# Designs tried in a protein design run: designed miniproteins, single chains, continued (3). Part 62

Each design is a single chain, and the fold is of that chain. pLDDT is the mean over its residues in the fold that is shown.

## One batch from the design tools (miniprotein)

Design m10131
Fold by ESMFold2-Fast:
Structure m10131 (fold): chain A 90 residues (1-90)
Amino acid sequence: SLPTFKPKSVEEYVKELADFARKALERLAKEHGLTPEQIEELRKAFDEARDRLLAYVKEHPDMTLEEVDDLFARELQRVAERLRELIAKQ
C-alpha cells in the first residue's frame, strides 16, 4: 500500500511519493546484491522517471491525486522492470 500524505499541491505529493519509492528501490537493489554500478543505473532511471512526472504535473496543476497515482505507478513499473532484469542476470 502507498503511504498517506497531506500534500499542499500535486507537485509536493509527487516529491513525497518519489522520495519514499526511491529509498525502497535502493534498499531492494542492495538486498539483491546489485553492484554499485547497477544501483547507480537504477537510481538514474528512477530520477529520470521522477523528473518526467514532475514536469507533467507542473504543466497540469489541476490533476487529481488519483490521476497522479496512476501515472506514478506506470513510471514505477518501468523502473521495476529494469530492477528485475538486473536481478535476473545474476
Scores: mean pLDDT 79

Design m10132
Fold by ESMFold2-Fast:
Structure m10132 (fold): chain A 67 residues (1-67)
Amino acid sequence: SRQRTLDEITGEAARILEERGVLASATDEQIDEAIDEAARRLGVTLDPAERAEVRARLRAYSARAAA
């Protein structure tokens, strides 16, 4: 399912940000780089709306990690 694909991309991108030690302080640029790397690793192409959804989820993860 496409929702499962977005969940997998979001999880992989969050893992990349954690591995780089920047999840709690991630900039939009770092989030975009993590999304691109996650998409590359998983062999997935995101449309602009899907990319925006994943970006929003990662911003929420960053905010929760910073709390």
Scores: mean pLDDT 84

Design m10133
Fold by ESMFold2-Fast:
Structure m10133 (fold): chain A 91 residues (1-91)
Amino acid sequence: SLIDEAIEAIKNKDLEKLKEVIKELLEKLKKSDEEERKELEEEFVERTVKVLKELPEEDQKKVYRVITSTYLPALAEYLGADEAEREAAKA
């Protein structure tokens, strides 16, 4: 359902709705087991790529910026915390 909402937001060029749905999807991914997370990530990527190819290039760039600015910083913070724990374990 969250992936359906994200794809619909992309089709409607509703960047604020897309940002909110990606935030909710990321929180769901954090609570999911490894198998469920992979299924959600694969479906999101496949459906996002398909819908982006149907948009003009300028709109593709706008959607991509919203996804990367919302998803990648939160993912980087998550990975950075795990890396800090790994570095502490080496000491």
Scores: mean pLDDT 71

Design m10134
Fold by ESMFold2-Fast:
Structure m10134 (fold): chain A 70 residues (1-70)
Amino acid sequence: MDRAERTVELSREMIREIKRYVREGKEVSEEEGREKALEYIRRVAEEMENSEGVLEAGKSILDTYIEEEK
């Protein structure tokens, strides 16, 4: 898999997992769901190497989704 394909795959998975963790947090706790989402965002950013944009985008998506579900 080339870098571009991997980037698209990870971005899609990141968005999907962020939404899933936020939803799960509503049943257990919002704090727990947020922590799981942040951990996943960090892992994706690390795997993509020098992906400051991925980390920032992930946090932005997480914050926006939590705000909407608040």
Scores: mean pLDDT 64

Design m10135
Fold by ESMFold2-Fast:
Formats: C-alpha cells, sequence, structure tokens
Structure m10135 (fold): chain A 62 residues (1-62)
C-alpha cells in the first residue's frame, strides 16, 4: 500500500542517518502511543493491515 511504502521509506532514511530519535518516534506511532504532530502518520499506519504494521515494526527491531 502507499501508506506502507511511505513509512518504509521514512524508516530506511532514518536508519541511513542513524537517526535514533526518528526511529523511536516511528515505533511509537506504529504502536499507537504517540499523537499530536505525528498523529497523521499514526492514522496512516492504522489504515494498513495488521500484517503490514507488524512487518514495519520488525524492520525497526521491535
Amino acid sequence: SLEYDFIQKLIDAAKARNDTFTIEQLIKILKGEKTGVLGLVELMAKTMSEKDREKLLKSLGV
């Protein structure tokens, strides 16, 4: 899905930069723990299948 591809690109970019702050934010968003300015990304992630969310969390080492 477009949502999956977009978040995967964000993960890849953050890992390439060793941006641990962004990685932790992405983990919280995918787990539904963070709201506010990142709430849109969380809503986007929630529109994905459970399987796709699990794959993204695994790529973040969760």
Scores: mean pLDDT 72

Design m10136
Fold by ESMFold2-Fast:
Structure m10136 (fold): chain A 96 residues (1-96)
Amino acid sequence: APSEEEIDAEVRVALIEIYTAIALNDAKKGDYDGAIESLERALELAKQMKEDGFTDAAKEAAKIIVEASQKMIELVKDNPEAVKRLEEIRKEAEKI
């Protein structure tokens, strides 16, 4: 059976997947601020996972955030400020 710590890590990765899905949906609707806020929440969770010692799960979560950021940049390419904020999130996730 998985440990309590393994279950905690899996739940946090699932939350990051949920936040990135919300972000992509909001970006498609033209809510770029809401999309970026959801992705920033995902990034903070991934950083916290690394600090809590869930290093491998944090790297998996960071990869999800990088992929979502790249997808969102394509969706918001008409908004230079949104692109800049998403590039910053992508770079921070790549450091995890």
Scores: mean pLDDT 84

Design m10137
Fold by ESMFold2-Fast:
Structure m10137 (fold): chain A 65 residues (1-65)
Amino acid sequence: MEAALEAAKVAGENGGREAVEAARRAIEQMGSTPEELARLAGELSKAGLVSGRAAAGAVNGALSV
């Protein structure tokens, strides 16, 4: 989760599309479940690293692959 949070932050600085890609890859490497992905979206929004919209996009992207 920490790696996914960091990846989303970095990608957010480069653009929303890259934020989704980076978060998805980090989540895949961690072997996250759908429930953990939902929790990650909450953590991203709560930490203020991304907007709720961007966090939702990252989770959706991870679930699609």
Scores: mean pLDDT 58

Design m10138
Fold by ESMFold2-Fast:
Structure m10138 (fold): chain A 82 residues (1-82)
Amino acid sequence: MEAEKKALLEEIKERIRRRVDEIFEEARRNNWSNEEILQRLRDLKQEAVEEARRQLGEEAAEEVGRYAERVIEEALRKYGSE
């Protein structure tokens, strides 16, 4: 049980990281506005948190939310500096 919960949590986290990178890749290719990028990132975080809450409970949802915020901040800093 614990190992399976940990594996699912890691899958959600990996998916967040990949999707954030994909959003910035698509934004570059399609010349999206900053508002469009921020909306896509907000939607991604909300969906990931809801999935974690439904599958793993409130504690995991909070962890996923914090992880998503960190990954998004890192990406905004990285892509905003280039």
Scores: mean pLDDT 82

Design m10139
Fold by ESMFold2-Fast:
Structure m10139 (fold): chain A 92 residues (1-92)
Amino acid sequence: SEEAERVVEEARRALNELGDAFDKAGKTHLHPRIVALGILVTAAYNQGKLDALRKAVELLRQAVEAAKNGDFDTAIKLLDEAADVLSEGVNA
């Protein structure tokens, strides 16, 4: 539980950093993707999908780094990969 809560907080921080990077670059049209991924993070947490959350955090951190470097194509690809990981085995 405590470990899962820490991983969720790390995911939420990475999503906030991605949102800020997209906003700074004028890519506000990507906001719905960030919101959707936040919902998937919460669903994965509620279902105890800790391994999926850990993998998603690693992908989201890489996406943040890509976005900070102006590589938004890589950032979006990594964000989509994180969504796929979080969606696997999560029945909404």
Scores: mean pLDDT 84

Design m10140
Fold by ESMFold2-Fast:
Structure m10140 (fold): chain A 72 residues (1-72)
Amino acid sequence: SVRDQVNQVLQASRARTEAAIRELEEQIEANRDDPEKVRRLRNRIRVLRGAEDAFARMMDWVLKLEEEAKQR
């Protein structure tokens, strides 16, 4: 189903985002003595989380459009 396909895509996207965040968290730990670098790395994590949220909202819109099409 379209819902199953969307769920698979969302799960894969989330897994990639979480892997990228883990790498950035490791860099934060490695550079804990550099507050400016830590701030930049934390900002990168914030941007990645925001992008994932935006992607999830877009996929929700796709599911809503598919559901509305079934009601016509």
Scores: mean pLDDT 85

Design m10141
Fold by ESMFold2-Fast:
Structure m10141 (fold): chain A 100 residues (1-100)
Amino acid sequence: MLSVEERKKILEELLAKAKKAAPSTKVLDALYKTLIERAENPYEYDPQDLIASLAVFAARLGDTETARALLEAVEEYAKTHPLSPTARVNLANARAFIEE
């Protein structure tokens, strides 16, 4: 249902919010182009699901600041846009890694 343009816009907005909360993030700086390119694939996850998977990736790397920023961005978005079961599992995993 989301167009490629809508998916890119939502993804850029979520990434910008996370970058504002975690301005020193190397994870977002390294992966920004790849994430935007993934949004061009019509069979890819919704933007919030992509951000949730990035949150668990950042948490696994020990980048707690980036992981928290991504979690907060997705949780705020999820108030009006339901998360997939996969995204919910990814957010739970990211929280577990942060809270160790």
Scores: mean pLDDT 75

Design m10142
Fold by ESMFold2-Fast:
Structure m10142 (fold): chain A 55 residues (1-55)
Amino acid sequence: MDLVEQGKKAVEEKDIKGTIEYANELMRLGIEQGDSDLVEAANEFMKAAMELYES
C-alpha cells in the first residue's frame, strides 16, 4: 500500500507530524472502506508516533 510505505518512511525519518498525518489518513480510508488492515496500519503508526514523542 502506497500510504503504508509513506508512513514507514516518516517513522524512519522520526517525522512525528507526518506519521500522525498518515495514520489519520489510513484510519479514515479503513473506516470508509471497511478495511481492517488499513485500520491496523493506522493504529501501528499512531503508536510509533507516540513512542517517538515520549522518547
Scores: mean pLDDT 81

Design m10143
Fold by ESMFold2-Fast:
Structure m10143 (fold): chain A 65 residues (1-65)
Amino acid sequence: SAAVEAAARDTLLAFLAERDPALAAEAGKLPTLSQIAALARSHLSPEEWAALRRRVFEAIAAVDA
């Protein structure tokens, strides 16, 4: 749904902004969630990526609860 996509996008961008504001600004220019996720994946450590995925799943679960 649009609400789930918005929650996932906002969570991705917020997580990136906490870590690297310049990366978050670049990610915010991308038109799709898939492109934002791909950029995040290429710039984050495996541990940071795992933390991001967990936060996104938590945000989606909160919208569907």
Scores: mean pLDDT 83

Design m10144
Fold by ESMFold2-Fast:
Structure m10144 (fold): chain A 72 residues (1-72)
Amino acid sequence: MKMKHVTDVTLAGVPARITLDIEGDKVTITVELERPDPEAEKQAREVISDIERALHDTHGYELSESVIRVRP
């Protein structure tokens, strides 16, 4: 199964894009921040943890990879 979900959010006042990509058994979460910010990075890690927990509890998926990066 292929599923890609993209959500635009604001983390600690920093615009960010969260991408959840599921291809077969591979689950990838990417958070792209508009600018580097320590509080935004902290909230990004919390969001990744929340998504991972929800996927595990609802579908039994394990997170394969997570990436937090600053948008070029």
Scores: mean pLDDT 81

Design m10145
Fold by ESMFold2-Fast:
Structure m10145 (fold): chain A 79 residues (1-79)
Amino acid sequence: SVEELKEKALEAAKRLREANTRLQDAIDNGASPEEVARLQAERDRAGAELQKALSELMKNGSKEEFDEVVEEVARILNG
């Protein structure tokens, strides 16, 4: 359903924010190149999941529903 796609997009955005925070914390604390690479891979997977969820929502939802979720995703990523 469109509601499930919205929830998936918001969940993916939250995972991406968490991955971005963990990566930045690791860099700030001088983590090894191997640990940084692992966290970059986690961030990239979260980003891909978000892109997939937004793509599915764009295909199945209205413009208004898509725009609403994009605004909430931006809020999650910037907060």
Scores: mean pLDDT 87

Design m10146
Fold by ESMFold2-Fast:
Parts: sequence; structure tokens; C-alpha cells
Structure m10146 (fold): chain A 77 residues (1-77)
Amino acid sequence: MEVVGEKVVSSKEEILAFAKEALENGEVVLGRQVSPEDPETALLTAMRVSGERAQEMLEKQRKEVKELEELLKKEKE
């Protein structure tokens, strides 16, 4: 795995946008809390993946993106 991008985000909408963009580029995103005081704020790291596990990781990310999209839709409604 190789880090190709990082972004600090403070909303689920920003997380979804970053994850969708990374997925379109064939990259997986890992989230990490940047501050214990702000659990909603996360550091997202986009990583280029290769090898036999790359496809599995991308499929998992597609599922997570869909789940987050559904959660955001439910929160707005």
C-alpha cells in the first residue's frame, strides 16, 4: 500500500465525497481520529492498493460507501 492523498474532514458528507473520489481512482480510504476532543473530525488517507487483496479491499470500500450514503440520506430525512 502507498499513501496517495490525505484530507482532514469534519462531516460525514466530506467523508463520503473523499471516499467516492478515492474509489473512482481505485484507491482505498482509511479513517483515523485526529483529535480525542473532536471525535467527528477524522484524517482520511487514500491508499493505492495492489496484489490479490486489492480487489477485496475495493469491494469492501464500495459497500462502506453505499452504507454511508444511506445513513446520510436517512439523517437528512
Scores: mean pLDDT 73

Design m10147
Fold by ESMFold2-Fast:
Structure m10147 (fold): chain A 83 residues (1-83)
Amino acid sequence: SDEELQALKKELDDISDQLLELEARYKAGELTREQVEAEVEKLLKQLDELIKRINSLPDSLEKAILLFQATVNKSSAHYLLRR
């Protein structure tokens, strides 16, 4: 449904914002590497669950866009884990 698609988009946007905040706090010296790793692992688990939920939906352009956004967020998370 449109409501379900909007809810999933909001959850992906919230994860994106959390990843950006996490990088900013790490660069500012407010977080240790171990703290960043722990928080990123939590976000990766949330992303995997969101991907499962998105994949349960009927095929649509909106579904494809959400999967693309999830892929970008996973790439950002893995980039952060390398630092």
Scores: mean pLDDT 87

Design m10148
Fold by ESMFold2-Fast:
Structure m10148 (fold): chain A 107 residues (1-107)
Amino acid sequence: MSEEFIERLQRFAEKVSERFSDEDVAALLGALLELPEEAALRAIEILEKHLDELSADTLIRIAGLLATFHHGGISLAQLRAALEADPEVSPALRRELVALAEEMAAS
C-alpha cells in the first residue's frame, strides 16, 4: 500500500466516523481494502461525493458489492441490479459505480 493511499483512507475514515459507529467504519474500510488500490481510491472519491445521501448500511453494501465483483463472486449485471434495487442509490451514483466496475473488469 502506498503512503498516499493510506493517507486518503485515513481521511475518509475520519469523515465517515463523524456519522457512523466504529463497527460500521471498520466494515466499510475492510471491504475497500479488498479492492485494488486504484479502484479503492476511485470508490472513496465516488462515495465521499454522495456521503450525505447514504446510510452506513448502504455504504457497507456498496463497498462489499465492489469487493465481491473484484473477486468474481458476482457479474456486472448482478452488481447493476443490486445497485438499482437500493432506494438510497441515486441514478448518478449508480452510473459512477457501474463505470468503476467496468474499469476494474477492463484492467
Scores: mean pLDDT 86

Design m10149
Fold by ESMFold2-Fast:
Order: structure tokens, then C-alpha cells, then sequence
Structure m10149 (fold): chain A 116 residues (1-116)
């Protein structure tokens, strides 16, 4: 959703370190999904990007269980996709990961607006 990312980018421009960590973490998760979908990276590289993205999101909002659960759901779906030998199952899991990332983005933007 364009608006959620705009809210986070405005907060980053205003010097909000939590918003910066959210943007970086969500970007890494999106990169992991794209690389897993195209097969252009190793499973180890995809796993590293997904885990780094999750750690940044947890660092931004350690007490926000809903944001952390959405990010953890995205990482789980990514890891299950790269370990799945069935291309159709892999594609479905990556779609689930993308939905979880978009949910984490919306929750992060809402939480940052509430902290203003």
C-alpha cells in the first residue's frame, strides 16, 4: 500500500529511527521474496536477508507483538518456500509471505502515526 510506505518515509525524513529500521527491515523481506521467486540467489542468501529483515523490525518495535508476528509469518513463509521442492507450493508460500509483509507495513505505519 502506497500510503503506508509514504507515512513511514515521512517519519524517516523527520528523523524517526524506528521508522528507518521498519523501512530497512521491510525492504530486506521484499528483496528476499523477489530473489526466492526468481531463483536468482542461493537459499542461504534468501535466508540471511529474511532473518536480517526480521531482526530490524523487532529492533524497531520489540514490544509490538502484532507487527512482530506479521514479520515472523513473512519469514516463515519465505523459509518454507525456499525449502519446498514443489514450484506451485513455493509460489503460494511466497504469495503468503508478500501478504504478511504488506500487513507488517500497514501495522508499522499505523503504530508510527500513533506515536507522533
Amino acid sequence: MVRALEVLNEAVAAGDERARLFVQGLLLLKQAIALAATGSASAEEVRRLAEEGLELIKKAAPDNEEINKAAEEAVRAILEAIDDPDPAARERRLAEAQEAVDRALELAAKWIEEQR
Scores: mean pLDDT 85

Design m10150
Fold by ESMFold2-Fast:
Structure m10150 (fold): chain A 68 residues (1-68)
Amino acid sequence: ADAVIAEARALLAELERALAAGDRERAHQIMKRLQSLATAAYLHGDDAIAARAGELARRFAETFGETY
């Protein structure tokens, strides 16, 4: 559980950097991996990681005009 949560947090930080840089392709690849980890984090009771992943997915859609 801890390893999955740590990886999810690292990917959230990477996604924030990719979004800030306007790197749509990198952000999209990180989002694919993060969705699986965010689901696992939610099931382990870490709603904060799941909520943050959802917020960044929304920001991706707003920034690039595309749904993830």
Scores: mean pLDDT 71

Design m10151
Fold by ESMFold2-Fast:
Structure m10151 (fold): chain A 73 residues (1-73)
Amino acid sequence: VKEYVRKAAEYLGLPEEEIWRLIERNPEKPGVAAGEAADRYVRRLGGELDKAQIEQVRKGANAINEAATLLNK
């Protein structure tokens, strides 16, 4: 779980504490936590992403989904 939170933080440029808060707020809906983290990343970059940044969002969202899914077991 911690490893996925760290990867999400690295990909999205967010503190690990922020990733944990998003997961804790949405424990039964990992897709919502991933979507909120991606939205924060997009807003911070002014709303437009290049191809590499889109890939970072995808990897970060996947890491959040994995962490949240493991916590719901």
Scores: mean pLDDT 73

Design m10152
Fold by ESMFold2-Fast:
Structure m10152 (fold): chain A 94 residues (1-94)
Amino acid sequence: SSQRVQLIVQGSQTMRQFVSGMFRDRPDLIDQVIQGMRYFDNFINYIENGDYGSARFYFDNFVRIMRQIYPYLSPSQQRIMDQIIRIGRQVLRS
């Protein structure tokens, strides 16, 4: 659906903004951010291919890595992460 495509685009753009911000502000966390980005990219690829089981697996791993770094994020970065996770859950339900 057009709504699913819009959610995927929004999630990808928000994730890109988050990663860019973390490279600038938190180079100490960059290995975890890159690992999370790889899980998120796989999540999107499996959604686009209609493999919701594999997509859920990669999304769960993304959330796990993000949960590890979450306490070290600024309040604004935490809000962005909360948004990415909400969008991902909406994509899985659509």
Scores: mean pLDDT 88

Design m10153
Fold by ESMFold2-Fast:
Formats: structure tokens, sequence, C-alpha cells
Structure m10153 (fold): chain A 70 residues (1-70)
């Protein structure tokens, strides 16, 4: 469980950072890839992809919210 939580947190942080610098869609892609690469080590492929998609959407929403405040 710890490894999954850390993978999600790290992926969201990476996606938000990339979203703020390079654009929300690139941030989402970075979050997806980062989450999937870690999650596939501990979860079935289908579940890892599903969580990675959810993480990508969360990172995109957070980056967009920050941008909208500026």
Amino acid sequence: MEKIKKAIEDAIKKGVEWGLIFGVDLGGGAAYRTAYEKLKEVLPDEEARKIAREVAEQAKQLAQQIIDQQ
C-alpha cells in the first residue's frame, strides 16, 4: 500500500509541475506515465492503467486550478 500511495503522490506532483511549465495536457501525460511505470510493478496492468488515468486527470485539474488563479 505504501508503494502505491507514494507512486500516486509523486505522479501528481510531477504532473502539476509539468502542467504549470509546459501546459496542462503535457502535465497529464507526465502524471500518467510516472504513475503507470511504478504501479505496473505492484498491480495488474489493467488496474495500473485505470489508476494512472485517474491520477492524470487529478494532476490536470490541480494544474488548471492554479493557472486560473493567476
Scores: mean pLDDT 83

Design m10154
Fold by ESMFold2-Fast:
Formats: C-alpha cells, sequence, structure tokens
Structure m10154 (fold): chain A 73 residues (1-73)
C-alpha cells in the first residue's frame, strides 16, 4: 500500500515538482515504510516549497511539527 502511494507521489512530482500535496504524500508513505531519514528529507522539501510559494495554511504548521518529531526520533 505505502509503496504504491510513494510511486503515485513521485509521478505527481514528475508533472509538477512544486506540488506541495505530492511532497506531503511522499513523506507520509516513506515514514509508514520506516524510511525515516528519507521521510524527513521529503518533509523538508515540502516546507521549502510551501515557503517559496508564500503558503500560509494550517497544514504548514502540521508539516513543521511532523518534521520536528522525525528529527527527534
Amino acid sequence: MWKEIEEIAKKSLESDPNNLTAWGLLAVALEQQGKYDEAAKAYEQALKIAEAQGEETPQLEKLRKKLEELKAA
């Protein structure tokens, strides 16, 4: 299941590398597979893209919290 979500997210990123939702899905899929280092990098990319786009949504705060939790583990 999670590997399929990872592939879907990667496909979305091939079409739109600035797709914040796709980066978030990739990070979650990697985390659920136990690939915590790769998940943290995907979350970092999602945050970088959101900041570059001037995105200020409740999802951004949740994304930052998730990244901090992964880095603490």
Scores: mean pLDDT 75

Design m10155
Fold by ESMFold2-Fast:
Structure m10155 (fold): chain A 114 residues (1-114)
Amino acid sequence: SLVEKAKRIREETLEILRRLGVPDDDLAEVQKLFDEFIKYIENGDFEKAKEAAIKLLTALQDAVRRSDAPPELRDRVLGIVSEAIQRIKKAKSVEEIIDTLEEFVRRLREAVAA
């Protein structure tokens, strides 16, 4: 289900952010925004899910900027987040939002493993 995919994306994203040294307060805010996003997916509210996804990714940019990650890795991650925001803005369905976020998490995982 789309909700199950969103929950996996949340779990993987938070694990990656912890590895990047994102502060606990920023992790808590990102988790809260993921929970709001998932609620809108459960309700089938595409417009609110899209707004929540953009808000989530914007907060994630701020969280990464405050991380202890090396500058090169930080810039790479910020680029991945920026591309995801641009794709979400063009999304026409909840399915396109989830597909974008699955690609986003895959790219994050690859970036932090290098």
Scores: mean pLDDT 90

Design m10156
Fold by ESMFold2-Fast:
Structure m10156 (fold): chain A 94 residues (1-94)
Amino acid sequence: SALKERLREEAAKAAEILKEQGKHEAAEIFEKLAEAESTTIAEVQVAIVEVAKLMKEESGLAKLTDEEIAAQVARIEEQIATDEEARAKNEALL
């Protein structure tokens, strides 16, 4: 589905950004999501929490801000809402 494809694309982008920041362990978490046959919102949210924990354990690395975490979650939620609305409209027309 378009939603699963976009979740995987966003996970891949997050992994690339984390690699550019030198956060290779955090990047690997999102790379595994991007390669998964199925990706859910819950799995993406768990990955964000796991990355936040790694940032706390690796003192001295740039930390994900609350705003960065909230922005990523908000983007995922907006994409889901858009895709669900499009699906509901298409079902109503059939």
Scores: mean pLDDT 64

Design m10157
Fold by ESMFold2-Fast:
Structure m10157 (fold): chain A 94 residues (1-94)
Amino acid sequence: SELEKLLEELIEKIEEMIEKLKKQGFSVPRVAAIIAEALGFPQERVDEILNANDEEALEMLRRLIREWVKKLVETQGEEAAIEKLKQLIESLEG
């Protein structure tokens, strides 16, 4: 579906941004935790990411992004979720 395609594209672009930030000296778990907090996840989930290694933090963030999109579809509908994902992807490109 278009939603699944956009979700995979969003995750890929977020992971690319995190890899670029890592090369600039930023902590992968810290950046991933900031994104999780921005998506409205509770402190317990944020702290789990902060205490993870780089690979674990990225896997946790990937799961949380999928949970966030699922909640967005449940609360706002699929079309609204698609439009929001498109806007986020565009913001990550510029």
Scores: mean pLDDT 87

Design m10158
Fold by ESMFold2-Fast:
Formats: sequence, structure tokens, C-alpha cells
Structure m10158 (fold): chain A 71 residues (1-71)
Amino acid sequence: SSQEEREREEEARAERGAKINKATNDAIKKIKEGSMSEEEIKEYLMTVYGLEEKEADAVVKNAKIQVEAEK
């Protein structure tokens, strides 16, 4: 394994992290708007961000906790 390979892995990890962060912020916004159910938000995240079902579930749960912490 080369430093180049490690750098590509770090870039891929950073991209995934950035995508999850954007998805979480979007989920927080959707929860606050109240126009979508948790299941609809999960489906939206899977479609728009290409998240796996387990990742989308985790994002929605984390977003809900964050919204509840702000009240």
C-alpha cells in the first residue's frame, strides 16, 4: 500500500463524511418543516444522497435527536 492509495482512501472517506453531514442538515430542515414523515425523509435521503438504508436510518435518528436538543 502506497501513500497515494492511502490519500485516495482518505479522500473517499472525507467525501462520504461530507455527504452524510449534508444529508443530516437536510434531514434536520425537513423535520423542522414538518412536511414529511421520518420514513419519507429516509426515502428522500436514499434517493437524493444515495445513502444505504442503514445510513439513512442513522441520519434521520441523529437529525431527530439534534432537533429535540434545540427545543
Scores: mean pLDDT 80

Design m10159
Fold by ESMFold2-Fast:
Formats: structure tokens, sequence, C-alpha cells
Structure m10159 (fold): chain A 56 residues (1-56)
């Protein structure tokens, strides 16, 4: 399913951005917050695509 592939890609991108946010938390909290917001957006898209895959 193309939706399942999109779900997995957004999940990977969310994890990568979350890891960057954690790494930057003490040295650059402003940049850390931007990566955390991006991670949350990617996780939301991952969940939405996963639900769409189940409706096919």
Amino acid sequence: SPYLEKSREHGKKGLADHEKAVALKDTDPELSEKYLKRAKEHYQLSAEYYLLANRE
C-alpha cells in the first residue's frame, strides 16, 4: 500500500527529528524545539497514513 510506505517514511523522519531535538536540548533549546515540532508533525502524518492504509 502506498499509504503504508508513506506511514513508514514519516515514522523514520519523525524519529530522526526527535533524536536531533534530544541531542540539542541543552546546547540549542530553540533549535531543539523546532526539531521536536517537526517530529510531532511527522508522527501525526505517519499515524494518518497508517489509518488510510487500513481503509483500502
Scores: mean pLDDT 88

Design m10160
Fold by ESMFold2-Fast:
Parts: sequence; structure tokens; C-alpha cells
Structure m10160 (fold): chain A 56 residues (1-56)
Amino acid sequence: AAAAERARRRQEALDLARQAREYYELAKNSTSPEEAAKLKQEGDELTDRALALLRA
């Protein structure tokens, strides 16, 4: 049971990390500083959530 739940959390962390990367890429290609800042914040939040899942 615990092993399966840990594997699921790792998969969720991987998915969140991938989404964070997409947000960072969009931020890099954004022509608006405000939009870029918002996208970076979204990426940072997803990265923090992924790290929390890996530590749980």
C-alpha cells in the first residue's frame, strides 16, 4: 500500500515538474513582463508542490 502511494506521488511530482517547465518556457517567450511574471509564479508554485510530494 505505502509503496503504491509513494509511486503515485512521484508520478504526480513528475507531471507537476513538466507543467512547471512549460510555464517557464511560456514566460521566456512572453512579450509582456506582467504575463511573464505571472507564468513564472505558476511555475514556481508547481515546482514547490512537486518538491513537497517528493518529501512526503
Scores: mean pLDDT 82

Design m10161
Fold by ESMFold2-Fast:
Structure m10161 (fold): chain A 73 residues (1-73)
Amino acid sequence: AMEEFEKKAKELMEELGKEVKKIGATLNPEEAKKEVAKLYFEVLEKMIEYAKKLDPELAKQLEEAKKKAEAVA
């Protein structure tokens, strides 16, 4: 379960990194920040949903991380 979660997280982070690289090459810094923030929150939501099915405690930690990210975004 944990290994599967880590694999999923790594894949999502790799995809995020590729998209961020493309965005950084094409968009202005202001636009790039906006797009990166959207992708980051999308990934967090998917991870929270996945975690809720496997480990409620992990899901809580991810929800807290999302709230902190929203507070500073």
Scores: mean pLDDT 72

Design m10162
Fold by ESMFold2-Fast:
Structure m10162 (fold): chain A 96 residues (1-96)
Amino acid sequence: SLEELLDRLIELLREAARRLREQGKHELALEIEVLEGLLLIGVGVGKLINDDEFAARIAIKIGRRAVELVREAGLEEIAEELERLIEELEELLEEM
């Protein structure tokens, strides 16, 4: 469950960055790519310390920032998918 949600978040960030680059919004694309890098580091740390709650909390923070950036760029469908994914991560975190 957590791995599937994290993989989906990474996919959505990559899709957002690709669409932003296609639109010539290179600075926003770079900001999304930095968020992806931070997410991968956070998930890696969570695995090393065997703390899924830490990984989930980092993913929620990264996802919320990504929603702001992609919505500003007019990628509303991706923003809505990210918001739904964040809600699923928050529900999972409450069960941990």
Scores: mean pLDDT 86

Design m10163
Fold by ESMFold2-Fast:
Structure m10163 (fold): chain A 71 residues (1-71)
Amino acid sequence: SDYKKKAELYKDAAKRLLSGESLKDIAEQFKKKGEEDLAKLVESLLNSSRVVAFSTLSMYASEYDIEYKLS
């Protein structure tokens, strides 16, 4: 399911942020993998606090996970 895959991608991005990776590096890595929507979202968070960035990524992961479970 695309929703399951997207949920896991956003969870991975949030996990990388918690592990100390920069938002810039996270965005570039996902852009190279062709995950343009996730990369653009992370790029939009470059000037945000860590808490806001983590919360935003976790929110999207949760939304996609819920869509997957309701499918």
Scores: mean pLDDT 84

Design m10164
Fold by ESMFold2-Fast:
Structure m10164 (fold): chain A 78 residues (1-78)
Amino acid sequence: KTYKLRAKAELSEEEAEALKAYLESQGAKVKVEMEEEDGRKVAHIEAELPLTPHFEGVTEIEIEENAETGEVKTKIKK
């Protein structure tokens, strides 16, 4: 039993690596591909999250972009 996440967000390589490291620490298998679209770096994220006891209560993964500052934040909710 696995949960599959697919996301596309404007992330720096550092932010994408941080998200990947966090998800992998939770036992996920993660692929991150960085692309440049119209001069912006865009991350394509695919993650397979095991619905095991270690993921009990994980309900949502959010990627937020602040339109005014261009800041992108990733959040994982339990």
Scores: mean pLDDT 60

Design m10165
Fold by ESMFold2-Fast:
Structure m10165 (fold): chain A 72 residues (1-72)
Amino acid sequence: DRKKIVEIAEEALKEAEKGDKVEGVLEGIRRLGELDPERGEGAAKALEESEDKEKLAEGLYEIFKRLVEEAK
């Protein structure tokens, strides 16, 4: 389970680095919500807190980095 979360987070970060940050992090959220509801809820709360899509992408990018670090 956790390894799958790391894979999803890494792919989302990778896509974000390609310049498609919003789409990459949003896709990561959807996948995380299916595998780990607790972490998926964390990302969903970030969506609720953010009113700006650019800030949302930045915040989610940091959350994904944290997920990768915590899982290792």
Scores: mean pLDDT 68

Design m10166
Fold by ESMFold2-Fast:
Structure m10166 (fold): chain A 60 residues (1-60)
Amino acid sequence: SLKEKYKELAQEFLEEMERMKRGEISFDEAYERLKAKAKENGLEDFLEEIDWIYESLKRK
């Protein structure tokens, strides 16, 4: 289901965020990777959610 695909992307997101916290990748690179994964899985609606998360993190 679509919900299962979102769960898998959420797990991938957490792994990328952990790599970012360790300084292995930049915040911008993590964001671009997550967007690419969403597009690859045909989850265009999730792209808007990713953009919202990105903006929220920048606004602290």
Scores: mean pLDDT 72

